# Designed miniproteins, single chains, continued (3), part 15

Each design is a single chain, and the fold is of that chain. pLDDT is the mean over its residues in the fold that is shown.

## One batch from the design tools (miniprotein)

Design m8494
Fold by ESMFold2-Fast:
Structure m8494 (fold): chain A 68 residues (1-68)
Amino acid sequence: MSLKERNEKNRELAEELQRKAGLSSDEADRVGVLAVLGRHEEAIALLQAAGLSREEAEEFVRRFEETS
């Protein structure tokens, strides 16, 4: 996957998180960074604090990893 394709998919995931969980752009970006760094439990905890279930949080973390 090209850098442009990765950036677009990552942006789409961040925007989906912002719409679904009411996260700011900075918060959504932090979740993506934590997922890429393998800090999955921290990313999951942030998403759960925003109102997502653990299952939804784990799905988003996995999707961010796939774009990395």
Scores: mean pLDDT 78

Design m8495
Fold by ESMFold2-Fast:
Structure m8495 (fold): chain A 117 residues (1-117)
Amino acid sequence: GVKELMEKYGSSPVVEAVVKETGVRKEYAAAVVAAIELAAKRLGLKLSDEEIKEIATKILNYIKKEVPASLDFPLSYFIAILSSDSFVEDLVNVLNLPREFAEALGEAFRELLEKLK
């Protein structure tokens, strides 16, 4: 659940840096960072803390611009939006992320959503 996510990621320096740069609430930053780490693990990628921070910041700034209301909803609703096929296409076409990584992120958000039920 949200508690387990915050216990693992709530004190993360990467999550704190993302919160500082984006101004979003810590639980949203933690969810995005967790999904990036899970996607990287699925693809056998070793991302630095700086790379994770840059990707998370890019995603959250895009959300703030295009779907700001999602940041006022429960975390599960926020993650449900990020797990959609339409959001994966935005990650590729708007944020210029590699398709394989964007698809792995979508799957990671779906896994996080199931753990929040």
Scores: mean pLDDT 83

Design m8496
Fold by ESMFold2-Fast:
Structure m8496 (fold): chain A 80 residues (1-80)
Amino acid sequence: GALKKAVKLLEAGNLLQGISELSKNEALKPVAELLEKKLKGESVSDELQEEAMAVLHSLSKENQKLVSKAADLIVSKLSE
């Protein structure tokens, strides 16, 4: 699905394309927006963080791990 494809793109270093694939799932848009703002070094509002966390907690355990992996990949690239 879109989430697994997004993670593969992020692992390959295609950060913007990976986030774009994630945003194709309407339910994951708050997560995609959060990750895009982090990648751009923009401030994330408390409201966006709460929406993204609510989405994450509504996902299956496997999909929660995939989203966490996507976030870790973006944070790792920002620290380089």
Scores: mean pLDDT 76

Design m8497
Fold by ESMFold2-Fast:
Structure m8497 (fold): chain A 106 residues (1-106)
Amino acid sequence: SSSTVVASPELRALLEAAGIDADAVEESTLVFALLRYLVESGHITVVERHEDPLENVLGPSSPAGRALFDRLGLDRWRLGDLRGLIDALRAAGLARPAAEVLAALA
């Protein structure tokens, strides 16, 4: 089933800076929106390139990107590992499951 994730204040600020509503996005949409923002803002870049784009490895390319990766406990991230990114975001308190968000809004 589709899960809705609400960004923490830090992810919300990043998504809002990119012009994206962080309050009502599906988990995959949140991850894609965050990734798009980080790449377009120069916070992350491809550090290892492969023939399959999903095998490309990304790393931080700005102080803000480095701070995010440090908070996530990541040195690098493989583009196709969306689950690993989501799990790291949740462990860092940067995203919450829809149920926790709905409970917090009630």
Scores: mean pLDDT 65

Design m8498
Fold by ESMFold2-Fast:
Structure m8498 (fold): chain A 95 residues (1-95)
Amino acid sequence: SEGRKVVEEAIKETGRLSEGAILVALLLGLSVEELREIARELKDERALAFIDIITAEAEEEERVRRLAEMYGVPEELARRKVELLPELIAEYLAA
């Protein structure tokens, strides 16, 4: 699948699952469980945390709080990151 190719290319280039790669793969229809399995195989705990936060059935305020805790930043900065997710997807696709 297209989402799987995005993930495989990101791992080949960087050895990691970037947030942009995760978001693009999800947009292209890669399953949450397949992404979790890939992150577990890589032992990428940050990628696992990010996947769980962005795919959770939660209010935006709760998602912002969890992202702030994961990054160790103020909620205002995490809120800006959530607002910029569409731009991060576009940037990743342009690279």
Scores: mean pLDDT 75

Design m8499
Fold by ESMFold2-Fast:
Formats: sequence, C-alpha cells, structure tokens
Structure m8499 (fold): chain A 69 residues (1-69)
Amino acid sequence: SLKEKIQSYIDFLRSLGVSDDTIRSLILKSALTGKPVYSPVTGVPVSLPETKGLDPEEIEKLIDEALNS
C-alpha cells in the first residue's frame, strides 16, 4: 500500500541518520510532484508516483501518520 511504501522510506532514511524534518520534506516533495527526489545526503531517490492527482491535504495526513507511527 501507499502507507507501507511511505513507512519503508521513513524507516530506511532514519536508518541512514536522516532527520525527521528532512525525511518529511523529501517524501512530501516527491508525493506532491510525482517525481523522484534525490537527497545529496543519502543519494537514495524517493519516488511516490501513486500520489499523483491526490489531494495535498490527504498526502500530508498520510506522511504525518507514518512519521508518528
């Protein structure tokens, strides 16, 4: 599911020492644009094409729920 994919990115980026603020920004940018986002810190792309055309408020809610779970 999309929620599981978001959670997997969060868990992976946390394992690399990336801050929650940076993780949120990377996932949100990828989700809102539908394009892969590369961090110069990690070199790992975040890609969430499944969010294309979804309401931005619903995308933000999914990210917030995943970050707080």
Scores: mean pLDDT 73

Design m8500
Fold by ESMFold2-Fast:
Structure m8500 (fold): chain A 96 residues (1-96)
Amino acid sequence: KPSLAELLQRQIADLEAALAHLEENPDDELSALIVRNMVIGELVVAARQARRQGHEELAEALLEHADRIAKTKTVEELKRALREAIAWLRRQLEEL
């Protein structure tokens, strides 16, 4: 059973990798669509895992970040949403 810190660290790493990929491929709209859909799926799975472990507030916040990412229409909006999610997750990790 992964610890809460391990769950947060994994999500931060996944989002940072996604952001780096978008920064390296700024004009690739198909790549951005794939990254967006992948990140949404990862956050939903993480929220389900958090909820099963009794971390209801974390689960709801992860779903809110997934919803914000799903509503992005441009690569710049997607990068902004990813940076906001990373910042929030880092703050949660520091407060442990």
Scores: mean pLDDT 85

Design m8501
Fold by ESMFold2-Fast:
Structure m8501 (fold): chain A 67 residues (1-67)
Amino acid sequence: SRQDRENALALQRLQDEALERLRQAARLAPEHRRRGVLTPEHLAGEDYRRAEERRREEQRRRLEELR
């Protein structure tokens, strides 16, 4: 349904945002380490994994509907 597609797109956007945050954290990691500040790369990575899992769950549901 359209609602299912909208939900999948919203989850994809969350995953894309989490991935962008992860990229930013990874890029700045050397700078933060030099300044004695640890970058939360693990937190950004966890957000990305959570967003990815939500999107995969929605994809599984849609695939079942197509069968």
Scores: mean pLDDT 67

Design m8502
Fold by ESMFold2-Fast:
Structure m8502 (fold): chain A 98 residues (1-98)
Amino acid sequence: SLEELKEEAEEHLKRLKEFLIELIEQGKTEEVIEMLEKLVETLEETVPEELKPLVKELKKLLEQLKKAKTIEEMKEKIEEFFEVALKIVHKILEEEAK
């Protein structure tokens, strides 16, 4: 069902987010940025035109993450990034269910 697919997507994104936060706490910020840049590039290539504004929000959050000076600020930007990423995934799943 669509609800089961959304729950699975939420769980996968939650695990990825928690993994990236752990990497930030280990000082591996550049690795996290590289992974998120690849994710944004993939989404930009695959999402329909209507979702491009949300991909633009991800790019803005990624630039803010690159400028972050504290671990707490970096974690905040990662949380915001995954909130937008989840919205994109939900909209893709809703379109596929039609």
Scores: mean pLDDT 85

Design m8503
Fold by ESMFold2-Fast:
Order: structure tokens, then C-alpha cells, then sequence
Structure m8503 (fold): chain A 60 residues (1-60)
């Protein structure tokens, strides 16, 4: 269900600010271009992961 995928995706997105702050505190992300790139890549990975999770639940 598309709604189930969106729910998983939204939960994943909620973790991005926490991870970004941890990476900033560790000095691993030092400029705004790296932050934007990381965010875009993370969103894409989370979207793909949400589809995989829903597909696995339907297989069970």
C-alpha cells in the first residue's frame, strides 16, 4: 500500500536531522554543499528502503 510506504518513509526522514547533527558534531560534514548532498542521498535511500520493507512484509 502506498500509504504504508509513505509511513515508513516519513519515519526514516525523521532520523535525518539527528544523523546530520551527529555528523556536524563529529566534524565529518563541514560545508553546506556536503550537507545538501548527504540529505538528497539519504532521502533517496530511505525511499527505496521503504519500498523494500513493504515488499518484505507482503511476502511474509
Amino acid sequence: DEAEEEAVYERGLAKIPEHLQALKDAGLLSNEEELEEFKKRSEKVIRNGARDVVAQRRAA
Scores: mean pLDDT 74

Design m8504
Fold by ESMFold2-Fast:
Structure m8504 (fold): chain A 90 residues (1-90)
Amino acid sequence: ALAELEEVTARVRARFPAELDPLVDRIRELAKKLIELLKNKKVPEEKLVRELLELLLEARARVYKASEEELEEARKKIPGLVKELLEFSK
């Protein structure tokens, strides 16, 4: 899992513009924490899942040049997705 995460991170950095490197690094940090929690059969913190989803949405929007309006509309759906994922993990 950790080795795969580092490999994916390296490939994403190579594909994404360098300006997104801090965003990619933050996603990697949160994904690593999430993987460790799931390996130990612990329920992830709502804040962790929400932050990860928001960062993934931002990264996707930056790569595909989404409008500010499209990004904001998608962000409004994140709390609902976090709730569903946490309910599913219980």
Scores: mean pLDDT 68

Design m8505
Fold by ESMFold2-Fast:
Structure m8505 (fold): chain A 77 residues (1-77)
Amino acid sequence: SIEEEQKQLEKEVLTLSPEQQAQAAKHTYGLGLKSPKKGKEIQELSQQAYKYAQQGDIESAAKLLGEALGLMLEALA
């Protein structure tokens, strides 16, 4: 289920504009700071996604955001 949810999240993020992806990455980074599990990994992926979003690399930003959100779902399980 988590793998299917991660793939769905990546697809949803692909529909976002670069500025929306950057906002999502910033928000996910903040959640990573508060996560006792996988927090460092969520932060790193979110930071990389933010950089790609700022450069207009929509596909790379979506992939990394999908991974970060997937780890967040796993951490909450």
Scores: mean pLDDT 82

Design m8506
Fold by ESMFold2-Fast:
Structure m8506 (fold): chain A 82 residues (1-82)
Amino acid sequence: SISTAGIQALIRTSRDQGGGRSVRAQDGARAVSDAIRRAGGSRDIAQAARDAILDTARRQGSDSVRTGDGARAVRDAVNQAL
């Protein structure tokens, strides 16, 4: 539920920016964090998902994240934070 809300927000943001292919890391992180909190997730879970997106971009040396990579990072971070 919480993971799904975050992933859906990421996908929507990616459609606005790269036709669903990629998302700017800061925009995706904000959208995911806001969606998780709106869905009833804790601040810590929202922070973990946000940091996962930013860390993925940093490791790739980019300001953007592929949508699929971002979705996986959000899912894994939320599951680990539970």
Scores: mean pLDDT 84

Design m8507
Fold by ESMFold2-Fast:
Structure m8507 (fold): chain A 78 residues (1-78)
Amino acid sequence: MEARERAIEEARELLKEVPGVSDETADEAARLIAEAPSASQAVLKAGITMLEAGVPIEDVNFASRRIRELLERAEREE
């Protein structure tokens, strides 16, 4: 399994741990992350998905930072 595929699955599990994020919302955000051409775009799309689900902006910022760290680590492993 490629490092990027692992990072996407880790991001999906991380999103499920965020209060107010449903499994469906986490799955949609992970799909958008997988389709994004860069870590910055992936984080932006995931953040918008969380905000649309009603997650507080503080929790969105925290989750977005952690997702960015996961994706940047995967890029360094490739």
Scores: mean pLDDT 79

Design m8508
Fold by ESMFold2-Fast:
Structure m8508 (fold): chain A 73 residues (1-73)
Amino acid sequence: MSAEEQAIIEEAKRLKREGEELYRQERYQEAMDKYQEALDLLESLPKKSPEALRLEMEISANILAAAVKLVFK
């Protein structure tokens, strides 16, 4: 993995962690915004490593969880 690819993955992980913290605070729309930013970064990768693919799947699940909470507000 190049330093550039690793930097993108690390930034996506940071955004995911910020989103998870917002989700714990019941700030579901803000959590979804952070998760979407993380997905957009991962989509910028020309090829996805197994780590990047796993991270995308985890973030997608987090978006779904937050969306479910928003629908019932």
Scores: mean pLDDT 83

Design m8509
Fold by ESMFold2-Fast:
Structure m8509 (fold): chain A 60 residues (1-60)
Amino acid sequence: KDKLVEELKRTLIRLGVPEDTAQRIGDRLRDVPSEKIEEVLNKLKNREPLDGEQHNLLSG
C-alpha cells in the first residue's frame, strides 16, 4: 500500500500538482482502501476523467 500511495503522489507531482498538496493527499490516502487508490492512479496515468468521489479523495 505504501508503494501505491508514493506512486500516486509522484504521478500527481508529474501532472503539475504542488509537492505539498501531493504530500497531504498521500497522507490522507493511507487510510483509504488500496483498491480505490489503484483505480484513481490508473485513471490519472491513462488521462481518464475522475468521478466525483475520486475527485473528492484528491481535493479534500
Scores: mean pLDDT 76

Design m8510
Fold by ESMFold2-Fast:
Structure m8510 (fold): chain A 83 residues (1-83)
Amino acid sequence: TLYRPKPELRAILEEVGATGDEYTEAELYRYLVDWAERHGLLLPEDGGVVDVRGTPLGKLLGRDTANLTSEETRALLLKHVTL
């Protein structure tokens, strides 16, 4: 399934050089990982968590938590896209 990023997510994708209109969930997550690394954050793999309190990623996802999982990150990312 291909998703279209909403303006807030598109701005982030443009920072990492993504210029397309449609992406898979895996592609969107890969670009989010690249963007987060540029801001000093390592996104979790399966079974991992990340502290997003006071970070740009926490602001984007609307979360202020020390225990954001990879599964929750993907679910929150999909709130910023349309089919």
Scores: mean pLDDT 74

Design m8511
Fold by ESMFold2-Fast:
Structure m8511 (fold): chain A 60 residues (1-60)
Amino acid sequence: SMEDVRKALDVLVTALANGVPAERALALAKRYVTDPAVIEALERAARDFLAGRFVPPPMS
């Protein structure tokens, strides 16, 4: 669901921001999603975060 995707991204970003290793942060986030395209997007988000290219979505 969309809520599960949002929760996966929130878990990923929060873990990375707190210094959790990317592999562990991704494992925690992947618990909420099964769609391969979403998993690929989470892996890309983790790489971009570590490279300093992560842009958080604007608060609506």
Scores: mean pLDDT 76

Design m8512
Fold by ESMFold2-Fast:
Structure m8512 (fold): chain A 85 residues (1-85)
Amino acid sequence: MKEDIWLEAEAALLHIQAFLSIRGAEKALKNGDKETAKKYIELAKKYVERMREVAARITDPQVRADIEATIADYEKKIKELEKKL
């Protein structure tokens, strides 16, 4: 389905953006820059939220489940980072 292909592509891009934001937060925390870390954490949260919205629109249950598993992993990492602020 053309729609599902573009939704999968959107989810993949959001996945990359969430990953880079989480990594940015980790680097900022390592350097003691809590303000920059907070900004990256907020960006990661927004990308993960958008991934959830996209996943809800995907009709393939296996693709949806894979994206939801990634969302759960990233939400856990974000919470761990927030505890270090």
Scores: mean pLDDT 85

Design m8513
Fold by ESMFold2-Fast:
Structure m8513 (fold): chain A 62 residues (1-62)
Amino acid sequence: MIRENPEAKKLFEELVRTTMEMLPYIVDKALGLATPEDLAKMDELVAKANELDKKLQELLAE
């Protein structure tokens, strides 16, 4: 049970920040404007977001 858990809040904030960082790369990919470096960075951000989501889910599991 989450009880104003600071670890959960930190993980959620990191997840939100990571997903916000992905938005311009997702848009550029959809428009065909993404460079190979942009695609590689997007893959890194997706992997990071998945790890943060996994940690948050584990922490909030009850």
Scores: mean pLDDT 77

Design m8514
Fold by ESMFold2-Fast:
Order: structure tokens, then sequence, then C-alpha cells
Structure m8514 (fold): chain A 81 residues (1-81)
């Protein structure tokens, strides 16, 4: 779980620095970890959906919406501990 949370925090930092490609890379890595270790969990499926929505928001240039989805995903992942 700490690995996923660290990837999401790094994605938020990358977004704040304007490094959108790096942010998407961290989110894709977080999705992979969630699928491989927790993919059968309802919480993991919800977190993955939020991360996919965050990637879409980044691609559309809506950084504020992306950060909102990432914060929601962090809260879900923290509850899985």
Amino acid sequence: MDEVIELLKKAIEALKNGDYDRAIQYLEEAIKVLREKYGDSPEAKLAISLLQAAIDAIREGNVDLAIKYLKEAIEIVEKMK
C-alpha cells in the first residue's frame, strides 16, 4: 500500500511542477501495482477508476480535477491498510 501512496504523491508533485508526462507515468505504475496485488478488491477497482479519470483529466488539461481524483484515490488506498 505504501508503494501506491508514494506513487500518487509523486504524481501530484509532478503535476504541480507541470511535468504531466511524468505524472501519467507514476499513475500508470500505481494502476499496475493495484491490479497485480489488489485487483480483486472493490476498493482497488474504485481507486483504479479514479486514477484512470485523473489521467484523462491531465490529458484534457484539467490539473485541478486530476489532483481532486488523486486525493480521493489516496483516501481509498489508505482505508485498504
Scores: mean pLDDT 85

Design m8515
Fold by ESMFold2-Fast:
Structure m8515 (fold): chain A 83 residues (1-83)
Amino acid sequence: SEKEKLLKEAEEIMKEIARVYEEIAATGDKEAIEEAQRLMLEAGYLYLKMEVALANNDIESAKKYLEELKKILEELRELLEKV
């Protein structure tokens, strides 16, 4: 179903976010780690909002939150390139 596909995609993005965060953490750059922690917190809130939207069968909002999660992953990847 569309709902199952969206959940699977969001789970994979969250796994990638965690991996990129671990790479940033491994650099020991305190400023980069602090910024990455803020982005991870934002991603967590978006994931929860997406789960709530899917529970209410609000597929459009779920897709919007998924796109915002993808943007956070890209921001984390850009942050990693700077350290």
Scores: mean pLDDT 89

Design m8516
Fold by ESMFold2-Fast:
Structure m8516 (fold): chain A 78 residues (1-78)
Amino acid sequence: IEEELKLALEVFENGDTEERLKAAASSKIVRYVLEALGALKSSAPESFKQLWIDQYISKLPEEYQEKAREFLEKYKKK
């Protein structure tokens, strides 16, 4: 999970569209974390962002969901 979270953040911040697609194709965890990061950065109201983030995180294996939520909270804070 740590490697997938790091990869998702790296390609989200610094990658182009092709790099993000390749990362998402390599791992469903990376794909859903990338979708959650996109939701977090959207211009939608906070309540809708949280619903979208929760939707994507719920697609992860249960053992990784808490860690992914903590990762997104840290990213949101800086």
Scores: mean pLDDT 75

Design m8517
Fold by ESMFold2-Fast:
Parts: structure tokens; sequence; C-alpha cells
Structure m8517 (fold): chain A 79 residues (1-79)
């Protein structure tokens, strides 16, 4: 049974939602630093859970955040 894939999808969807919510609350002067932190978190997540960053990209794209989707796809390629 595909419990690992189901769990990764749920984790990725929650991570995407959290990143989008935190970005909106982040002051302009800290947004570039925040993007760097998110990118590093996505790279580390992909290393621990292969496919995680790509699922984050899919979730972000479905929610209309193309910037986060692109960032997550870059993180997947880097990991």
Amino acid sequence: MKLSEEELRELAERAAKRAMELYKKTPEEKREEFKKIVYNDLVEGEKKYPGFAELVAEAAEAMGDKTLAELARKAAAEA
C-alpha cells in the first residue's frame, strides 16, 4: 500500500500552505531572507523524503502560488 506516498503528499501540502501564509506575514525587508530559508528547507526535505519538493511545487501551483512552485522545483533539482 502507498502509505509513504500519501503521507509525503499530505506533508508537502501542509508545508506549501505554511510557507505561503508565512510569506504574507513577512516584512518586505525580510522576504529575500525568508525565500532563502524556504529554499534550504525544501532542499533538506527533498534529501530526507525523495519527491517532497516536487509535491510542494504541485500543491503551490494548485493554490495559485507560481513563485513557490518554481522555487520548490529548483530545490528538487538541487537536492
Scores: mean pLDDT 79

Design m8518
Fold by ESMFold2-Fast:
Structure m8518 (fold): chain A 101 residues (1-101)
Amino acid sequence: SLVDKLIEIAEEILKEEGLYFPGFREEVRAVFDRYKKLANNTTNEDTLVDLFIAALVEVLERRGVPREKAYEIASKVIEKAFKEGYITLEQYLRFGIKPVF
């Protein structure tokens, strides 16, 4: 699935950044599934990407990664997903931009 590919890419980027930890996939998947349930088990791809970013940021913040850095990681995941053909240019432009705090 798209979400499973985003999780794989996130793991690769965390290893590059020195932020990887065992159990990352299980933690981010559990948080994502909680958010998806709250979103009435949506199948909309754009919403699934939004929920993935929220889950990734929450997991990284719980591990002591500052929110700004967590969103930087999320942006790198979305950029790599675009370069590998898993998301569209429109999705990359929408989700690859770091939020203002």
Scores: mean pLDDT 84

Design m8519
Fold by ESMFold2-Fast:
Order: structure tokens, then C-alpha cells, then sequence
Structure m8519 (fold): chain A 91 residues (1-91)
């Protein structure tokens, strides 16, 4: 599957959200963080980065609900962070 894949026992969306909210991050800050993670992912797996970017863009284009949009960004950030951590551990 080329969908957003999560590894076993990912952090909950709530845990990621609470961490980001504790830092005073806005929706724009979440977008910036995701873009930075996608740039790092492009260095190790450009195909996966492109797939994640497309899935996020499509999801955001299909919803006006700010809470749902925020949830998609938080989920994508979590997926990208876990993928990058896994790649680093295999180095």
C-alpha cells in the first residue's frame, strides 16, 4: 500500500498535538514543520516523500473543517517523524 503507513505503536495524535500546542504552534507552524520533515524525507526516500505530500494535499483540498485539517497535519508529521527515525536507526 502507498497510503500513509504508521509503524507499530505510533504516538497518539493527541500526544503530538499536546506537544505542539505546548510550544504555542499555530496551523502555519504545523505546515512549516511538515514541510521541513518532508524535505528531510526527500533526501532518503524521494518517492515516499512525494506520496505523502500528494496524500496530504488531497486530504486538505477535500475539507474545510479546521480541526480535521489540523488532525491531518498532525498525523502526517507523526508518520514522517517515525519514518525518519526508522531510517536513522538503520544507518
Amino acid sequence: SEQLEVTELPPSIQEVRDRLRAQGLTFDDLVTRLEQLLKELEKVDPERAAQLRQEIEEALANTDDPEVREAFLIQAIGVAERYLKHVKEEE
Scores: mean pLDDT 70

Design m8520
Fold by ESMFold2-Fast:
Structure m8520 (fold): chain A 75 residues (1-75)
Amino acid sequence: MPTPEELYEEMLELIAEVEANPDLSPEEVREIERRIEELTRQFLSLETDPQRRLRALVLYLAARALIEVRIRQAE
């Protein structure tokens, strides 16, 4: 079972991949979005600290905004 820190680290890695890799297809970007959503849900089920929970939610919203821009630009 992953720790909250491991889940948060994986979220950051996936966001960095979307930002750094222009060769990702829209389908690959959507799979990354799904994975970030699942990681966020797992993090919130394990983390009880309100500030850390808020940090994860802000990261998730930022990731969604980045992904929406990438998908819309590909249309």
Scores: mean pLDDT 84

Design m8521
Fold by ESMFold2-Fast:
Structure m8521 (fold): chain A 65 residues (1-65)
Amino acid sequence: MKEELIKEAERLAEEAARALAAGDIDRGWELYKQAVKLLQEAGYSEDEAKAKASEWVEKAARRLA
């Protein structure tokens, strides 16, 4: 389901933010790329998927700061 893909992408974006906060840059980038890919599978364009995933990472990062 499209909704399930979006939910999983959001979870991966939050995990990416946590990895980046912990200093694990490589893991953070990998999780971010996975979130973008799932959003594209859900029907978002590449630009839309990147924007949405970045927004979720930023929101999660602000909560971790």
Scores: mean pLDDT 83

Design m8522
Fold by ESMFold2-Fast:
Structure m8522 (fold): chain A 55 residues (1-55)
Amino acid sequence: SQKVLQRTRELVRELSRLAGRDPTLLLDYVDQLSPEEQRRFLDYLQRILDEARAN
């Protein structure tokens, strides 16, 4: 699921920028996840982003 990995990495970068944090360690963490874990993490990050945008 290359598309899931790419989207997850994009959301990590976006949320890290909003939080004023370096995304490097979190990107390394994402890269080691299984496809199923990447999908769950993507859903989690999307929820955080949606909540941040709803303010």
Scores: mean pLDDT 82

Design m8523
Fold by ESMFold2-Fast:
Structure m8523 (fold): chain A 88 residues (1-88)
Amino acid sequence: STADKISSYNSRIDDIITDVRNKRANGKMTPDSRSRMGSQFYHIAIDMYRAGVPISDIVDKMRTFMNAMGASPFSQAHVIAQFKKTIA
């Protein structure tokens, strides 16, 4: 069902955010890990859009992820703009 798909995406996002927080807390975050996790998150965001999740909810999850990553406001605005362009 659509609800089951959304639940699965939420669980996957929560796992990635938890992994980000753990790696940063333990000094294990590398540039390669940041890039890989960012790409994984972005693909999930696209899948959520295709599943009919509202854009506002996806953007909120993107902000939560990017805050966990320590991304600047400028970088966050750029990523969100690129996401909106990709789905337009």
Scores: mean pLDDT 86

Design m8524
Fold by ESMFold2-Fast:
Structure m8524 (fold): chain A 96 residues (1-96)
Amino acid sequence: DPAAKEKEKELEKLYKEVKALIEAGDYSSVDKLLQELSKDPEKQPLLDALLERLAEENREEYEKILERAKKLGVKLVGPLTPGVLLAMVEYAKETK
């Protein structure tokens, strides 16, 4: 499926960009990129796939996102998608 291959290539490029930022310790740029993706409804599936791939291939990076949510006072309840977790982190930043 050519469309599925194009989406996979876009995810792969985005994943490599985020991974490079994480390796550089530039979590502020990672946060900004993830926030920008979350504001665009067309990019929400890409954001969810990116965070899922980070969880699968880089569990530590995903766990750091969860830990940041906890530090911001976000109460985690039930099964959460990466997109929902990111929205909760953004909400906590605005209310803290």
Scores: mean pLDDT 63

Design m8525
Fold by ESMFold2-Fast:
Structure m8525 (fold): chain A 87 residues (1-87)
Amino acid sequence: GAEEAAERIAEGGRLAGEGAKLNDGTRFTAGAVRMVGGAAEARYLLPREEAIEAVRRGGERGAELAETDLGRKTVRAAMEGSLKGLE
């Protein structure tokens, strides 16, 4: 349900951040896909404002984990892609 969608977004952000930090493209892609999938689910399960907040929270947490400016920008780009799905 709604909690699982939010957890998928959070886990997606974490994996994307770890992938960016470790230069692990496979882990980054898995995280980005999971974040997008969670956002698509949240679009129908959560009020729009809460879905947007879940994506921003997951994406910013991932950016924090990325540790480099390039890693942070790359994770935030994935976050913005997920947010576009909520428009």
Scores: mean pLDDT 84

Design m8526
Fold by ESMFold2-Fast:
Structure m8526 (fold): chain A 55 residues (1-55)
Amino acid sequence: MKVEVKGAGLKGRKEAIEAAEAGATEITVIDKNEIGAERIKNYAESLGVEVEVKV
């Protein structure tokens, strides 16, 4: 399952984590907040999810 998350704030982080735990294979995070996007990426990748970050 491929999931797109718009925003790396609290809501976007929650949505990305829920998607990863639900079995998402790929997550795309779109945000200008590089640090927030990197934190989501690191966590989701630890669950075996491929993550792409777009700013």
Scores: mean pLDDT 78

Design m8527
Fold by ESMFold2-Fast:
Formats: sequence, structure tokens, C-alpha cells
Structure m8527 (fold): chain A 64 residues (1-64)
Amino acid sequence: MEEVTAVGISRTGNEEAAIARAIDNVRRKVEERGGVLAGEVEVLSIERLPDGSVRATASALAEF
């Protein structure tokens, strides 16, 4: 098993949009490498940037 991490950004400052994009990016990385998620996607951090953007980081265990 391998941990796969990805980031999602909302330029409008929407946390839900940033989280959804981070989760989608984790799933896309796993699929592109021919793997399968071995667990649920976990949100590791949510950071509000000085410009008002929100950055979310998500991670999941995957099997390749």
C-alpha cells in the first residue's frame, strides 16, 4: 500500500470546493497509476491564503 496526496485550491475562498478538488485529484492520481483506493480519502489540512484563496490537502492509501 502507498499513500497518495493531492491539493485542491478554491480561488473564491470556498472550502467545500477546495476539499472536493483535492479529493478528485487524489482519485485521479490513483486511477492514472492503475491503482485502487484501499481506504477513505482523508482531508489533512485546510489553509486560507493571504489572497483569500483556500488550499485543501487530501490523502488516501492506495494499492497498485
Scores: mean pLDDT 82

Design m8528
Fold by ESMFold2-Fast:
Structure m8528 (fold): chain A 110 residues (1-110)
Amino acid sequence: MRARVDRLIELFRASIREWADLYVNGEISLDEFEVLVRLAVLTLVDTLARELNMSDAQVAALRARLMAIVRDGFIRLEAAPREEWMAVVDEMLDRLTAAIREAVDAALAA
């Protein structure tokens, strides 16, 4: 189970970094990048909920936490100079990954 979850998190991080590169190169807008990240978060939460048999309360808490991190990250990204964009994305990804791992550890301990 942990190896499958680690793979899902790695694919999630890789996808967001790919979209960040598209944004930095002007190939997608900030709004398009935010929509893609939000959809990826919802898809990951739904997948983890099913694979780990998470309760409705655990799913709601994880979703709320991850969406708050995304909102904060995109506010920072909009305000940041171009030289800092990848650092802001990396900080957002690290915060998302930590929150996901905490939720996974709680679900696996039950």
Scores: mean pLDDT 87

